# Designed miniproteins, single chains, continued (3): the designs that were tried, part 103

Each design is a single chain, and the fold is of that chain. pLDDT is the mean over its residues in the fold that is shown.

## One batch from the design tools (miniprotein)

Design m11574
Fold by ESMFold2-Fast:
Structure m11574 (fold): chain A 76 residues (1-76)
Amino acid sequence: MSKEELRRKAANLFTAGGLAYAAAEIEKDPEVRKEAYQTAIDLYKESADLYRQAGDTEGAERAEKFSKEAQKKLEE
C-alpha cells in the first residue's frame, strides 16, 4: 500500500475503534461491554501499526494512547 492508503486505512480503523469505545461506555451488559472495549483495543492497535508504517508517528502515538485507555477499562 502507498503511504496515503496506509494513513486512510489507519484513520478509518481509528474511527471504528472510537465508535466501539463509545458503544462500550454506554453498554449495560458487562460481557458485551468487555467485548466492545476489546474491539476498540484491537482496532486502535491496528490503526497505530498502520500509522507507523505510513511514517505518521503522531497518529501512531495517539492510537496507542487510546488503546491503553481502553485496556485500562478491561482491568477495572
Scores: mean pLDDT 87

Design m11575
Fold by ESMFold2-Fast:
Parts: C-alpha cells; sequence; structure tokens
Structure m11575 (fold): chain A 60 residues (1-60)
C-alpha cells in the first residue's frame, strides 16, 4: 500500500489533543489502517506516535 501524508490535528480523544502535525496513513493487506502521527514538541524535538483514525482531524 502507498503512504499518504496529511496535515492533521489531534482530537480531544487523544492525550495530546490540539497538537498539529503530519499523519502518514497506510492501509495494510488485511484492510487495517495504520497512522503514524509526526510532530514537533514544545522543546523543538521531532516526535512520532501511532494514532487511530478517530483521533485525528484533517486540517489542510
Amino acid sequence: STFSSHKVQLKESHPLAGVKGDALVATGASGKTRILFEYTDENGNEQSENVSLDQIEIIE
């Protein structure tokens, strides 16, 4: 499957609600969607976390 990058904001259902970053979305052979959320924290460090589709809002 091909990765797609989207600009997103984490929803209130996530501990980092309101943080904006990039979501790398891929659908596996079993139909399961995997999303890697990449962002810069308040200290300027690059961070990444696995998130679910219902935890992100596309803001592009």
Scores: mean pLDDT 77

Design m11576
Fold by ESMFold2-Fast:
Structure m11576 (fold): chain A 99 residues (1-99)
Amino acid sequence: MEAARRIAEEEAESGRKASEGGSKRGDATGVTAAAISAAGGALGAALGARRAGGGKELAARAAEEAGRQSAEGARKGGNEEGARMAERAGRGMAEGARE
């Protein structure tokens, strides 16, 4: 659709793949990988959306979506804790982007 949304989706997809790969281990390393991927993806999505001319709300939604996609990747790897951390990272970044 829009360039901002496309950039956000690409960052989210990258985070999702990294989260899934790391989470397949199911150990502390997998949980950490999922959290890092979610935080990086959420930040990248938020910044990308803003740079493409999106406002705070679009940046916040992009961050939240990136967190959700990283959480899905973590769950596919069997890492429920990593999924929770990914959702939290996306939500935190979205709150920061709004204000």
Scores: mean pLDDT 68

Design m11577
Fold by ESMFold2-Fast:
Structure m11577 (fold): chain A 81 residues (1-81)
Amino acid sequence: SPLLEFVSLSVRGVGLLTEAELAIRRGDHEAARAALEELDRLIAEMRALGATMSGEERATVERVVARFEARRAELEARLAA
């Protein structure tokens, strides 16, 4: 089911964001960057999956992806500071 696949990707995404944030808090910038790079690949998979869904389901996927992208950008900005 595309919905179950999306839920699985979303859970993995939350894990990567948590890993990146904890790495930043520890000053482990290399681990943080690795987690964010893996998150970029996961976001691309979520977008590709959303493209195969109905308009209503696609809109939900796009909203979730936008939240991941916003959070990723905040963490990347913290690494650049």
Scores: mean pLDDT 88

Design m11578
Fold by ESMFold2-Fast:
Structure m11578 (fold): chain A 65 residues (1-65)
Amino acid sequence: MDKEKGEKAKEKALELAPKDLLSLEISGRTIYIYLERNTPEAMQYANKAKAVALEAGNAGIIKVK
């Protein structure tokens, strides 16, 4: 699986969210989506980021900080 696809998915996911709502980390085939704040708004963006990760062939895991 292309590392470039994972990095592009992370970049696109970050573009969908205000910079203070999410942080993303790539570990192997998994994109970890960290919610900076546990709000319904942040969760909506996290679910969009997870969808982008899955379309790129990565697993997406949502975590609250």
Scores: mean pLDDT 71

Design m11579
Fold by ESMFold2-Fast:
Formats: sequence, structure tokens, C-alpha cells
Structure m11579 (fold): chain A 97 residues (1-97)
Amino acid sequence: YEEEQRELARRYEEKGREAEERGDHDEAAFYYLQAAKAYLSAGDYERAARLARRAVELATDPGTRFAALYVLSEALRRLGREEEAERALREAEEVAA
């Protein structure tokens, strides 16, 4: 299951990179978000945080930005980076407002 989730994450990360190369920032953000969620499920919190942050940087859609910030917060919390996780949650609340 964890290995299967990591393989799915790698596929989504690749699709995100392809979309980014085309200049399709919201499509790239969506794929990076899916990859981050898969890495989070696999217990790969460092990769989940990295890709979630990338999704936040690229997303112009508020829904994708909110979801990416939430995933980033979860990954950072699992890494013991509580202050950074709290900042991501506050930023998500600002996007939702």
C-alpha cells in the first residue's frame, strides 16, 4: 500500500512537472497537490511538504491553494515543525475568507 502510494505520487509529480513546463500553473498545482496527498498517505512527509508548498506557489485557484496549504500543514505537523504548520493553517484560513 505505501509503495503503491509512492508510485502514484511519482506519477502525479511527473504530470505536475509536464504541466509546469507548458506554463499551466493551476494544472501543475493540482498534480503536485495529488502527489503531496499520496506521499502523505505513504508516510513520506518531507516530500509531501515539498510538493504541497510547490502547489501553493503555483495555484491561482483558491480551492487548490486552500487544499495545498492544508496538506502542507499536515505534513509539517507530522515532521514536528509545529510553528510552520500553524502558519500554513493560518494562511489557509486567509484564503478561505
Scores: mean pLDDT 84

Design m11580
Fold by ESMFold2-Fast:
Structure m11580 (fold): chain A 67 residues (1-67)
Amino acid sequence: MEEEKKIKEAEEAILKLTKGLMEALKSGKITPEQAKDGLLGAAEAGKLLGGSEEVIKFALEAAKEAE
């Protein structure tokens, strides 16, 4: 249904944000604290949108890497 497509699009957006934040951290464009805050926000958004545990866990593990 349409709701399933919206959830999938939201999951893609969260994965894209997670990867973008990790790349920005590696390139020195943002601080580890900024990356961690952004990645934790992505994980919380994933929970609120009913995203898969895999997407949420990926963002949380990325936040630990940014530590």
Scores: mean pLDDT 76

Design m11581
Fold by ESMFold2-Fast:
Structure m11581 (fold): chain A 86 residues (1-86)
Amino acid sequence: MKKLQDTKIAYKQLQDVSKSLDGTPDDAKKTTDKAMDDASKHPGIYNLMKKGILNLGKGAIHTGKIKQGKSLLDSLKKSTQKINNS
């Protein structure tokens, strides 16, 4: 049950990112960048966020929100590179 808190936090962050997909590509990018930066402090949350953002980005591209979906995938790439360079 120790992982339930990480799952709940990741779920809330993914809901915020999902809502940002209804906005501009810049809004989606800013929301995703902030969520990934916050999650980077907690490895369990970060791993859940990586999977969720990847799925949301692919889904957005598939449904015609191409620019928003690309913004999510770019934010995910940048966040992963930042952690790997630390």
Scores: mean pLDDT 79

Design m11582
Fold by ESMFold2-Fast:
Structure m11582 (fold): chain A 70 residues (1-70)
Amino acid sequence: AAEEALEALLRYGRLLASLIPDPAERAAAIAQIEAEAPAVREYLASLSEEEQREVLERARALLAQAEAKL
């Protein structure tokens, strides 16, 4: 659940970054997401399995909402 939640959050972050018109700002946003990924992974691993599933479900909902706006 933790790794699935992380992947969903990273996909959401990368999707939002892909919408940045400036290539330099887009690259910086993607680099920041990648730099923060280990800390997010550690945080998610500290959560209960129930909390990890809640994060996963919310991340998937955010992805679906973002995709619907495209």
Scores: mean pLDDT 82

Design m11583
Fold by ESMFold2-Fast:
Structure m11583 (fold): chain A 77 residues (1-77)
Amino acid sequence: SMKKELAKKLKEEAKELEKKAKDLEDQVNYSNDQSVGDKLIAQGLGSLGAEGLRALIEELRKKAEELRKEAERIEKE
């Protein structure tokens, strides 16, 4: 049961990271909109610029994939 609970938590964490990456990707695509800029500043991300945000998006997606692979590994046990 603990292994199933751990796998579930890892999948939930991966889903949250993917959602965060998608939200940031949408913000990068509309970065010339003042309201989007204000939202990025409120998140402490306004100083990253487009390149920094894209790097963060890639890192978040990579972490999500690693968590999904770990969850799958645990489920096979």
Scores: mean pLDDT 74

Design m11584
Fold by ESMFold2-Fast:
Structure m11584 (fold): chain A 71 residues (1-71)
Amino acid sequence: SSAQNQQRLAQAQDLLMEGIRAYYQGDLDLARQHFQQARALLQDIQAQQGSLSSEAQALLQVAQAGLAEIS
């Protein structure tokens, strides 16, 4: 549902903030976990709607960039 996907988007934003915080604190395992969870939520939205908003696409790019950085 639209409300469910809005909730997932908010959760993805929170997870990205925590992932970025963990990265700058040197906790790469925690950063990876948060970025993976954010990516999964955004991919779920894409699967259910067939597309992502510009905002959701930007968040997905941040999650993917974060994961690439710590790989």
Scores: mean pLDDT 87

Design m11585
Fold by ESMFold2-Fast:
Structure m11585 (fold): chain A 92 residues (1-92)
Amino acid sequence: VEEVKKRLIALIDRYVAGVRATEPAEVAAVIEREFGRLKEELEKAKSLEEMKEIIERIGARLVAELRALGDDETAGRAEALTDAFLSLIDNA
């Protein structure tokens, strides 16, 4: 659990750092806010199943917010990243 949690948090940090440099401020703010919540909830998670629920819930919200902003490309990237996180848990 702790090793998977550590890897997920590291991946989130790398992605958030990247979007701050490349995305419009409004889009970057949404990603930073939702992934900040994701990190906080993942740190408190006690099982792989709990982490999976957290990722699915926050990931779905992030994708919906990005699509509402009209940024389907960034929403697609966020969806792919969420799928990668879920795959990492499923292979743990």
Scores: mean pLDDT 79

Design m11586
Fold by ESMFold2-Fast:
Structure m11586 (fold): chain A 100 residues (1-100)
Amino acid sequence: SDAERLRREQARLGVIGVLSEKLGRREAAEAALFVLRARRARRAGVTLSPEEERRLREAEAIVERAEEELKKMPEEELRELLRELGLSEEEIEEVLEVIR
């Protein structure tokens, strides 16, 4: 459903942001938050300016690269980072399904 797709996208952006912050990747963490906010505003009927649309495209590119780098991490290392963030084993499985 559209609601399930939206929840998955928001969860994915949130995970990328939190893990990027944990890894000291500040630019990626800030980009993920910006994309989440901008897409939320657009869904609420806010028209983005040309400058905001440019920033969104730049932030989306940063997020895509950050997601690719997270996907390249060994699964055990990623699981350990999630445990350090205080997630349960069930929550870790849910997060791994979101980032593939």
Scores: mean pLDDT 84

Design m11587
Fold by ESMFold2-Fast:
Structure m11587 (fold): chain A 88 residues (1-88)
Amino acid sequence: MKVYVIIGSKKPFTEEDLPRLKELAKEALKTLKINEAFGFDGLVVMVVDESKIQETLEIMKKAGYPYVAVFKANEDGSNIELIELKKL
């Protein structure tokens, strides 16, 4: 099954952040179940199903984390890829 890792930030992401965000997404897939979240280094990280992506983005925006990176992966953390990097 495919899962999504959404990382929210109060500050814009730079290209230099991308390797760190990918490693954080991998760590999230090891530690979190679907619909769980953690905070790390000023970021909010959540693992969701495809059906919860839009709801999670709205929550991130309302919580003051308008900059998001969205990763797609298998549940085991394999085939992780960045699919979206945007401001909400």
Scores: mean pLDDT 80

Design m11588
Fold by ESMFold2-Fast:
Structure m11588 (fold): chain A 62 residues (1-62)
Amino acid sequence: SMSEIRRILEEAAREVAGIPGVEGAEVDWERREVVAHLGPDATEESLERAVRIIEEARRQIE
């Protein structure tokens, strides 16, 4: 359902925004995906964590 998709994507965005080095995260409702905004302190580990969370959320809504 759309309510479930919304919950999953919003929760993933919150989790990504909590990663050290991530400046923020939001949901692209047109694409139904989470977009992460990496800050200047972002590391390879920050990116890897963000990608894992985003890909897991994508799997849950497909």
Scores: mean pLDDT 84

Design m11589
Fold by ESMFold2-Fast:
Structure m11589 (fold): chain A 84 residues (1-84)
Amino acid sequence: MEHSLATAKVSGLVIRGISYVNQKDYDGAIAEYEKAIELAEKSGFSKKDIGELYRQLSRVYKLKGEFDKAKEYEEKAKKLFEEA
């Protein structure tokens, strides 16, 4: 039950992040994806699922023009996919 509830909450945060990206509120999107990652890590999500969240966060940083941060999070995502 707790894992299913956490999955629903993470999905809701991701949907909010996508909504903020569509509004070009990249800071709002970053905050929602960071919450999604923290909840996913605390809730025992797979490395693949957490890697996908880091990849989405990296994409938002690219849209914001923060390429150094985007690269950092893309590298974190790749490492998680390699460990999956």
Scores: mean pLDDT 83

Design m11590
Fold by ESMFold2-Fast:
Structure m11590 (fold): chain A 87 residues (1-87)
Amino acid sequence: SEEERRQRARRIAELVRRKLDLKLEILKLEGKLTPEKVRELVFELSEKHQEALELLDTDPEKAQEFLRELEREIEKLEEENRRLKEK
């Protein structure tokens, strides 16, 4: 349905933003945060975000798999972020 599509689009946007935030924080903790790496990461995630939105209209099953993969990636990034904060 149209409403389910909108809900999945919002979820994709939320997870993409969360992944961006986590990757930026990890780069900062590793002392690797540069303007070039920020631009590359923003571009990469913007491209993937657009691809995921297109999948919602063309292949909803693949969009659902994308969401599951993104949630798994975020869980791993959150764990990495926690480890980097420990001394």
Scores: mean pLDDT 85

Design m11591
Fold by ESMFold2-Fast:
Structure m11591 (fold): chain A 57 residues (1-57)
Amino acid sequence: MTAADLWAEALANPSKREELLKKSIDLGVEAIVRGVRRAIAEEKGSEEIGKQPFEKL
């Protein structure tokens, strides 16, 4: 389900607009959480470098 699909449904069903808006926010939060989890996995993959006793950069 894409953001465009949610917008199309909101236009067709005014009574569902509030519910669809809430779903849009939830999808945004999920995207952020997924991004953060991916970044953490990448950081752990380069953990050897991250263990340097001096400044990384």
Scores: mean pLDDT 60

Design m11592
Fold by ESMFold2-Fast:
Structure m11592 (fold): chain A 89 residues (1-89)
Amino acid sequence: TSAVLQRLDERIGPEVEALLAAGKDEEALQLAIREAERLAEEGDRAARAYLLVMKAILGDESAIEEAAELLSELLKVPKEEVIKKIKEA
């Protein structure tokens, strides 16, 4: 996951942070979703997991289960802990 997060941070991290600081949370999420979609299309499983987490945060509860499964595998943490963090975000 660090490689995916590093690429996202290098490409869009400062722009996402600026949007969040300006109260443009929806625009920040949309920017992150677009970049995650691009990386997921390139076959990046961690980017796919990140995309599903963002969709779950935006209200797609069906994405929570798949996001939790992928993140549990990638991060080697219990699925229940991942679900809790997604719901608290």
Scores: mean pLDDT 69

Design m11593
Fold by ESMFold2-Fast:
Structure m11593 (fold): chain A 81 residues (1-81)
Amino acid sequence: DLAAAEALAREVLAARLREAAAASADPEIAALLRELAEAVAAGDAERVDALLARASRDPETTQLILEAVAEAAREVEALLA
């Protein structure tokens, strides 16, 4: 079920982004990661693109997003095995 797999992937990524936001000492980075998690969970591609464009201006935020994506990919793979 492609729709269920896509929904699962979005939920897992959103959860990893929320964890990264909660662990961040920088309130600006935490706010951006939280907004990105909400956009991902909602499947709002336009909002995701806009937030990623903002994140790309900061190497620390970019690294946190890449780490969240990698962790989410590993978790989704394990859940679908």
Scores: mean pLDDT 84

Design m11594
Fold by ESMFold2-Fast:
Order: sequence, then C-alpha cells, then structure tokens
Structure m11594 (fold): chain A 63 residues (1-63)
Amino acid sequence: MKRYKLKEEVAATLDRAERVVMEGLAQGYSKEEIQSRLSLPEETVERAEALYKELGEAGFEEA
C-alpha cells in the first residue's frame, strides 16, 4: 500500500491532531478508529474528515 503524507501547504494550515486524522483516513482507517485510538474531540475529527472529502488525493503526496 502506498504511504501518503499531507502536502506542505495543506499541513501548514492544520494543527497536529487534524494532520494525524487526515493521514489515518488516507491509510484506510475509519474516523471512528482514529477518534477512539487518539481520544480526539468529535469536532476535530469531523473537520478533518470534511477536508479529506474535499481535497481527496489532491491534498496528499506519496511519502
């Protein structure tokens, strides 16, 4: 499976938790798994998921 990382310009606009959620989603983890493992607020996870849906592959580069 390809490793993905957020593009620098996208990562610079996000906090650390939002970046981790987006990278987890790109790796195929569910939002529920990410939220549970990291004890993140629902609003943080929802914001990152919405951005992931908007940007898709365009927000990421191969690591």
Scores: mean pLDDT 74

Design m11595
Fold by ESMFold2-Fast:
Structure m11595 (fold): chain A 72 residues (1-72)
Amino acid sequence: MEVVERFELRDDADAEAAARRGEELGARIRLVVRDAAGAVNEAEVETAAGAAEAARALLADPDLTVELELVL
């Protein structure tokens, strides 16, 4: 499977919009979280609401960078 689009998230509304785009494409929605040390963690989400909720929790930590990837 290939990453077809990537969004840098600033807030949960960005995550919801990006995940909704993924739903329109029939793509898998994946959150990619990078910490200050450069460690990368990935989590798949099933819905736009789930992506927004996860992003809200992650973006509360200022040391984390959160991206959303659409995978086909």
Scores: mean pLDDT 79

Design m11596
Fold by ESMFold2-Fast:
Structure m11596 (fold): chain A 100 residues (1-100)
Amino acid sequence: LEEKREENIKKMIDNFKKAGVTSIDVEIREENGRYFLRVTLTTKDGKKIEFDIPLPSKEEAEEVKRRIEEAQAAGNLDEAMRIIFETMEKIYEEVRKETA
C-alpha cells in the first residue's frame, strides 16, 4: 500500500506539472462545524482548478495550510503538491475505514 501510494502521488504531481500548474492557493473554510481546506491550482494559461479537502479539525487544517504555504514560499511546488495529494489520500483512507 505504501509503495502504491507513493507511485500514485508521484503520478498525480507529474500530471499536474504537465498541465502547467504554476501556483497553489489554500483557504480554510468552515461549514456546519466542519473544516475544509480549499485548494486552488492555477495553470500557466490562467485556468483554475478548485477542490475541497475535508479535515477533522481546524488545527489540522491550519497545519496542512502552513506546510503548503511554506513549501511554496521555498519555491518547492512539487512538495506543495505532494502535501496536498498525501492529505487527500489519507482522508480518503479514513473515510473508507469508517464506511466499511
Scores: mean pLDDT 77

Design m11597
Fold by ESMFold2-Fast:
Structure m11597 (fold): chain A 86 residues (1-86)
Amino acid sequence: GPAEEAARAAAEKARVAMQSGANLDTAWENIGRAAEAVVLSAPGATPEDAERAAKRMQEAVKSGPNIDTAAQLGAEAAREEARRAA
């Protein structure tokens, strides 16, 4: 859905920013905002749920074998948090 697409788009922006030499703070902000959007699309979601999803997505990006795989895992984690919050 639109929130999951937003999560994917922000992860892709983070990947491009990293490749172009942009700092990691910008990449983390983009990933965090995408995760927050996914969670907040679910009824009953709180800002704390959104923050938790953002941290999970950021951690997946850090620990993944490559940025594309990490971005996908992060988006899946954010979607799962949104489902849990609903």
Scores: mean pLDDT 63

Design m11598
Fold by ESMFold2-Fast:
Structure m11598 (fold): chain A 81 residues (1-81)
Amino acid sequence: SIDALVEETLARAIELLDARDLEGLVALVRDFMRWLAENVSREEALRAVARFVDALLAHPDTTSEQAAAIFEVVSEFVEEL
């Protein structure tokens, strides 16, 4: 399910945030969004991305640099939808 994919991707993203692996985080977020664009409706993709981003940004260890990188990748994706 989409909910299960969001939860799995979020868990992996948090591990990368904690590891300070910015390149890995950006790659994971891009892969997640690409999968959504190829497999679900635009409405479902936007809902999944919003839920994922809200949860990542609410994580207490998320740095401003990581937040900026996430916003850049998400902005590029949303502009192409």
Scores: mean pLDDT 81

Design m11599
Fold by ESMFold2-Fast:
Structure m11599 (fold): chain A 95 residues (1-95)
Amino acid sequence: MSEEERLLEAGRVLALSARSEGELGPRGEELRERGERVLELLDDESRREEALEESRRLLEEQRELNRSSLPVQRYAAEQLRRIGEEIDKEIEKRK
């Protein structure tokens, strides 16, 4: 997988996780808005670069939620951490 594909998958995983969390108050609503934005951008091939940037931002937001005790948020954060590590390895191997 390319680094771009992995980043887009990370954004998709986060967005779907945000949807499944339901009502979490202001923090959950902010994450859900971010997730919906990513999903909207992912649906449009011409906006792939915007999708990549929003996916990166969503990753940063999710890292803060990793401190939450909510299982679905922690699970998503762990998956994203793993994906991020793979992306870093992919970049490192590129020559």
Scores: mean pLDDT 63

Design m11600
Fold by ESMFold2-Fast:
Structure m11600 (fold): chain A 68 residues (1-68)
Amino acid sequence: SSERERIVAETEAFLAEVMATASPAVAAELQTLLDIFRAEAPHLSVEELRRAAEGLRAHAAALVQQQA
């Protein structure tokens, strides 16, 4: 439970930093993905949650790469 809470908190913090520097459109997309991640988190194992967090972070980084 503690590890699960930490993964969610660290993912939220990372996404918040990315969203603060992103365009409104990218920030809105990331917020939607974060909301889905939060909704699914209680249904995932810790390993599945870690992989989902890694995927979300990679996607956020890729979206930032598209911004000039």
Scores: mean pLDDT 84

Design m11601
Fold by ESMFold2-Fast:
Structure m11601 (fold): chain A 94 residues (1-94)
Amino acid sequence: HMLKPHPALDEVAAAINELIRVTDKEAPKSVAPLTVAFALRVLGLVYEGASPEEIRAEGDGFVARLEQAGASPETVAKVRELVDRIVAIVEADA
């Protein structure tokens, strides 16, 4: 039993699972640790009630690192859309 249920956390976790699936299938293997770090950071921020702006900043940083690692423009676009979805979930919960 969780002492503080957070409805947005389940929706964010679902979006993060989709993001992990996309990066695992389409991105260079070198990004796997970056994807895991991003997932844990964003879930923690959402649990702590961080602002949509903080979530957006984390997402923008992750996308920049994917581009530097050589992810395709199509994969980067999918990840940007998933980040937008996470931000929208957090905004709706606020």
Scores: mean pLDDT 81

Design m11602
Fold by ESMFold2-Fast:
Structure m11602 (fold): chain A 89 residues (1-89)
Amino acid sequence: NKLEKVKEALRKGLEALKQGKTMDEAARIVKEELRKKGLEELAEKLSVGELAGILSDLLSRVEQAKKKGDKEAIEKAFEEAAKKVLELS
């Protein structure tokens, strides 16, 4: 499922940000993960800037959901971000 593969790639991008990597580095990690999952065309069509914007918004939404203890809101944030990635390609 493309959606689940994109969600997993985005999770690795957020993990990189939490480990102190820059937004551009996290976006490049997302592109690499998409390639590893057989989504090379999607990875090539997406710019680092577009992914950085999506990751920034996703990080904000996930942090707000964590403060509320809302696990469903975290999953929805990843799903909406993944759909945004697929729509931009």
Scores: mean pLDDT 85

Design m11603
Fold by ESMFold2-Fast:
Structure m11603 (fold): chain A 67 residues (1-67)
Amino acid sequence: PTFELEFVSGGVDDPYVVYRIVRLSPDFTVADLARAFGVSRAALVRANDLRDPDRLVVGSELRIPRP
């Protein structure tokens, strides 16, 4: 699956790097995003307060957690 993200914010002191979702393939999941960024699926769900972790919306912002 493929995706396209636009950088929004995130400095060295921020716990998250924030991206806007520009494009997602229809089979794309939070697990695929977690794999792409080297973070756990659980950490992504928690950082973004996702009610349905397998449904990402084009145009929304994603917080990618830093260790």
Scores: mean pLDDT 73

Design m11604
Fold by ESMFold2-Fast:
Structure m11604 (fold): chain A 80 residues (1-80)
Amino acid sequence: SANEEKFKEEVKKIREKLLPKILEAYKNKDIDTLKKLVEEYLKKVKEVIEKYLPDKKAIMDEAIKEVEEQVKEYEEKLKK
């Protein structure tokens, strides 16, 4: 559908801007920067979902929580 195509295009733009920065923070073990960048990424993706795929918001909210939990687990491992 046109909305799914627009969703993919907008998410691709967000990913292209933020993913290199997220990966750099991850490699540098800069957890504070990593958390901020992941939060920005998830917030922007959620806004795109609400705009183009509102009926799928609940499913995507669960996926977002899973990513947030993965970042928290990574933070806990780095504290060792």
Scores: mean pLDDT 79

Design m11605
Fold by ESMFold2-Fast:
Structure m11605 (fold): chain A 88 residues (1-88)
Amino acid sequence: NILDEIVEAIRRGDLKRLNELLARIEGIDPSALYYAEPTREARRARNAPIRELARELERRGDYLTAQSLYAAGSVTFEEMEEEIRRIR
């Protein structure tokens, strides 16, 4: 599960692995990430742990990593693209 791999990369401070995983998300068909759950509410619940980690890192001043996690925890592909764009 790519979201679990993102969590693990952040936990270990492996920014290279995180960047590789985020690049793979950008290249994935949006249906693979966002349409596995039938509603936006279900997708938000599934992604909640990712967003919680983003908030913790943001409070610690790790804004770049936090924004990457916000993108990964986004409910729609458009939200994800906007968060990635904010990083770069």
Scores: mean pLDDT 62

Design m11606
Fold by ESMFold2-Fast:
Structure m11606 (fold): chain A 82 residues (1-82)
Amino acid sequence: SMAKAEEARRLVEVAKGMADLGRQQLDQLLAQSPDDRAAGAKYFRDAAKKARQAGKEVPSIREEAEKAARELEAIADELAAA
């Protein structure tokens, strides 16, 4: 549906913005408590899953969604490793 496609595009744009901000703020995120870093890792991983799902619904943005998901997962992995 058109409404589903619009929501999928919005979710991917949000994911791209989240990945950009997370990368820019990575040092600040890593300086948090272990519990906050674990919560952050989960947050970024959940965002990556939503981005991938959105890309499956709208094939024209699938590559953008997959790129955003990989960037979010990289941030999550950094937070989990700290």
Scores: mean pLDDT 86

Design m11607
Fold by ESMFold2-Fast:
Formats: C-alpha cells, structure tokens, sequence
Structure m11607 (fold): chain A 87 residues (1-87)
C-alpha cells in the first residue's frame, strides 16, 4: 500500500510542477487551473478504482489524501482567480 500511495502522490507532484511551470513561464493561469482540477479528479478516480479492485489504501492514509485534495483544490481556485484578473 505504501508503494501505491507514493506512486499516486508522485503523479500529483509531477502535475503540480507542470502547472507551476505553465503558470510562471507562460502566465497561462487557465491551463494551470485545469491541470490542478484534472489531477484532483484523476486521484479521486484512481482511489475509487483501487477500492473497487480490493486494493484500496488503508483508512490511516485518508488524512494525507484529504490534505492533497485540498491543496490541489486551493491551487486550482487561485489559478482560476488569476485567469479572471487577466481577462
């Protein structure tokens, strides 16, 4: 289970870095917001599929998962607001 958690969180980190690069280098806040939103959805879908296949993460991991989902939601909202300011 630890290995699966690390894989899921590693994928989130890669998307975060990509979104930050787009935001900082290209100033494309709308695309950055969409990347954060997609990463959150992908994590939720992967967690659901793992659970349905009997490979769900232990309940002890829920606080860490919730924190990551909240971080990406916050990043998406901030990027959305920045995109509105550009319009």
Amino acid sequence: MQKRKDELFGNLEKTRKEAEKIKNEEKDYLTAAKLYEQAKKDLQNQLLQDSLNGQGLPPSYLPEIQKKLEEFEKNAKEAREAAKAQA
Scores: mean pLDDT 80

Design m11608
Fold by ESMFold2-Fast:
Structure m11608 (fold): chain A 70 residues (1-70)
Amino acid sequence: SHMEKERQKRIEEIKERLITEAGVSENSATRLAQAMVSLGLSDEQIEEMIELLKNGASVSDVVDKMNDVV
């Protein structure tokens, strides 16, 4: 469906940013991007999570923060 394709596109875009901007491994970036989209995070919330990782937060810290904002 169109909605399913848009969801997959959004996951891929977030995954690419996590890898290229925040240095997250492919496996961790895939899991994080899927979680962010499944939790319904806004673009602003996703940007905040990427900035946390860029500033030295762990993947675990970001998972905890994601659960806090939903």
Scores: mean pLDDT 84

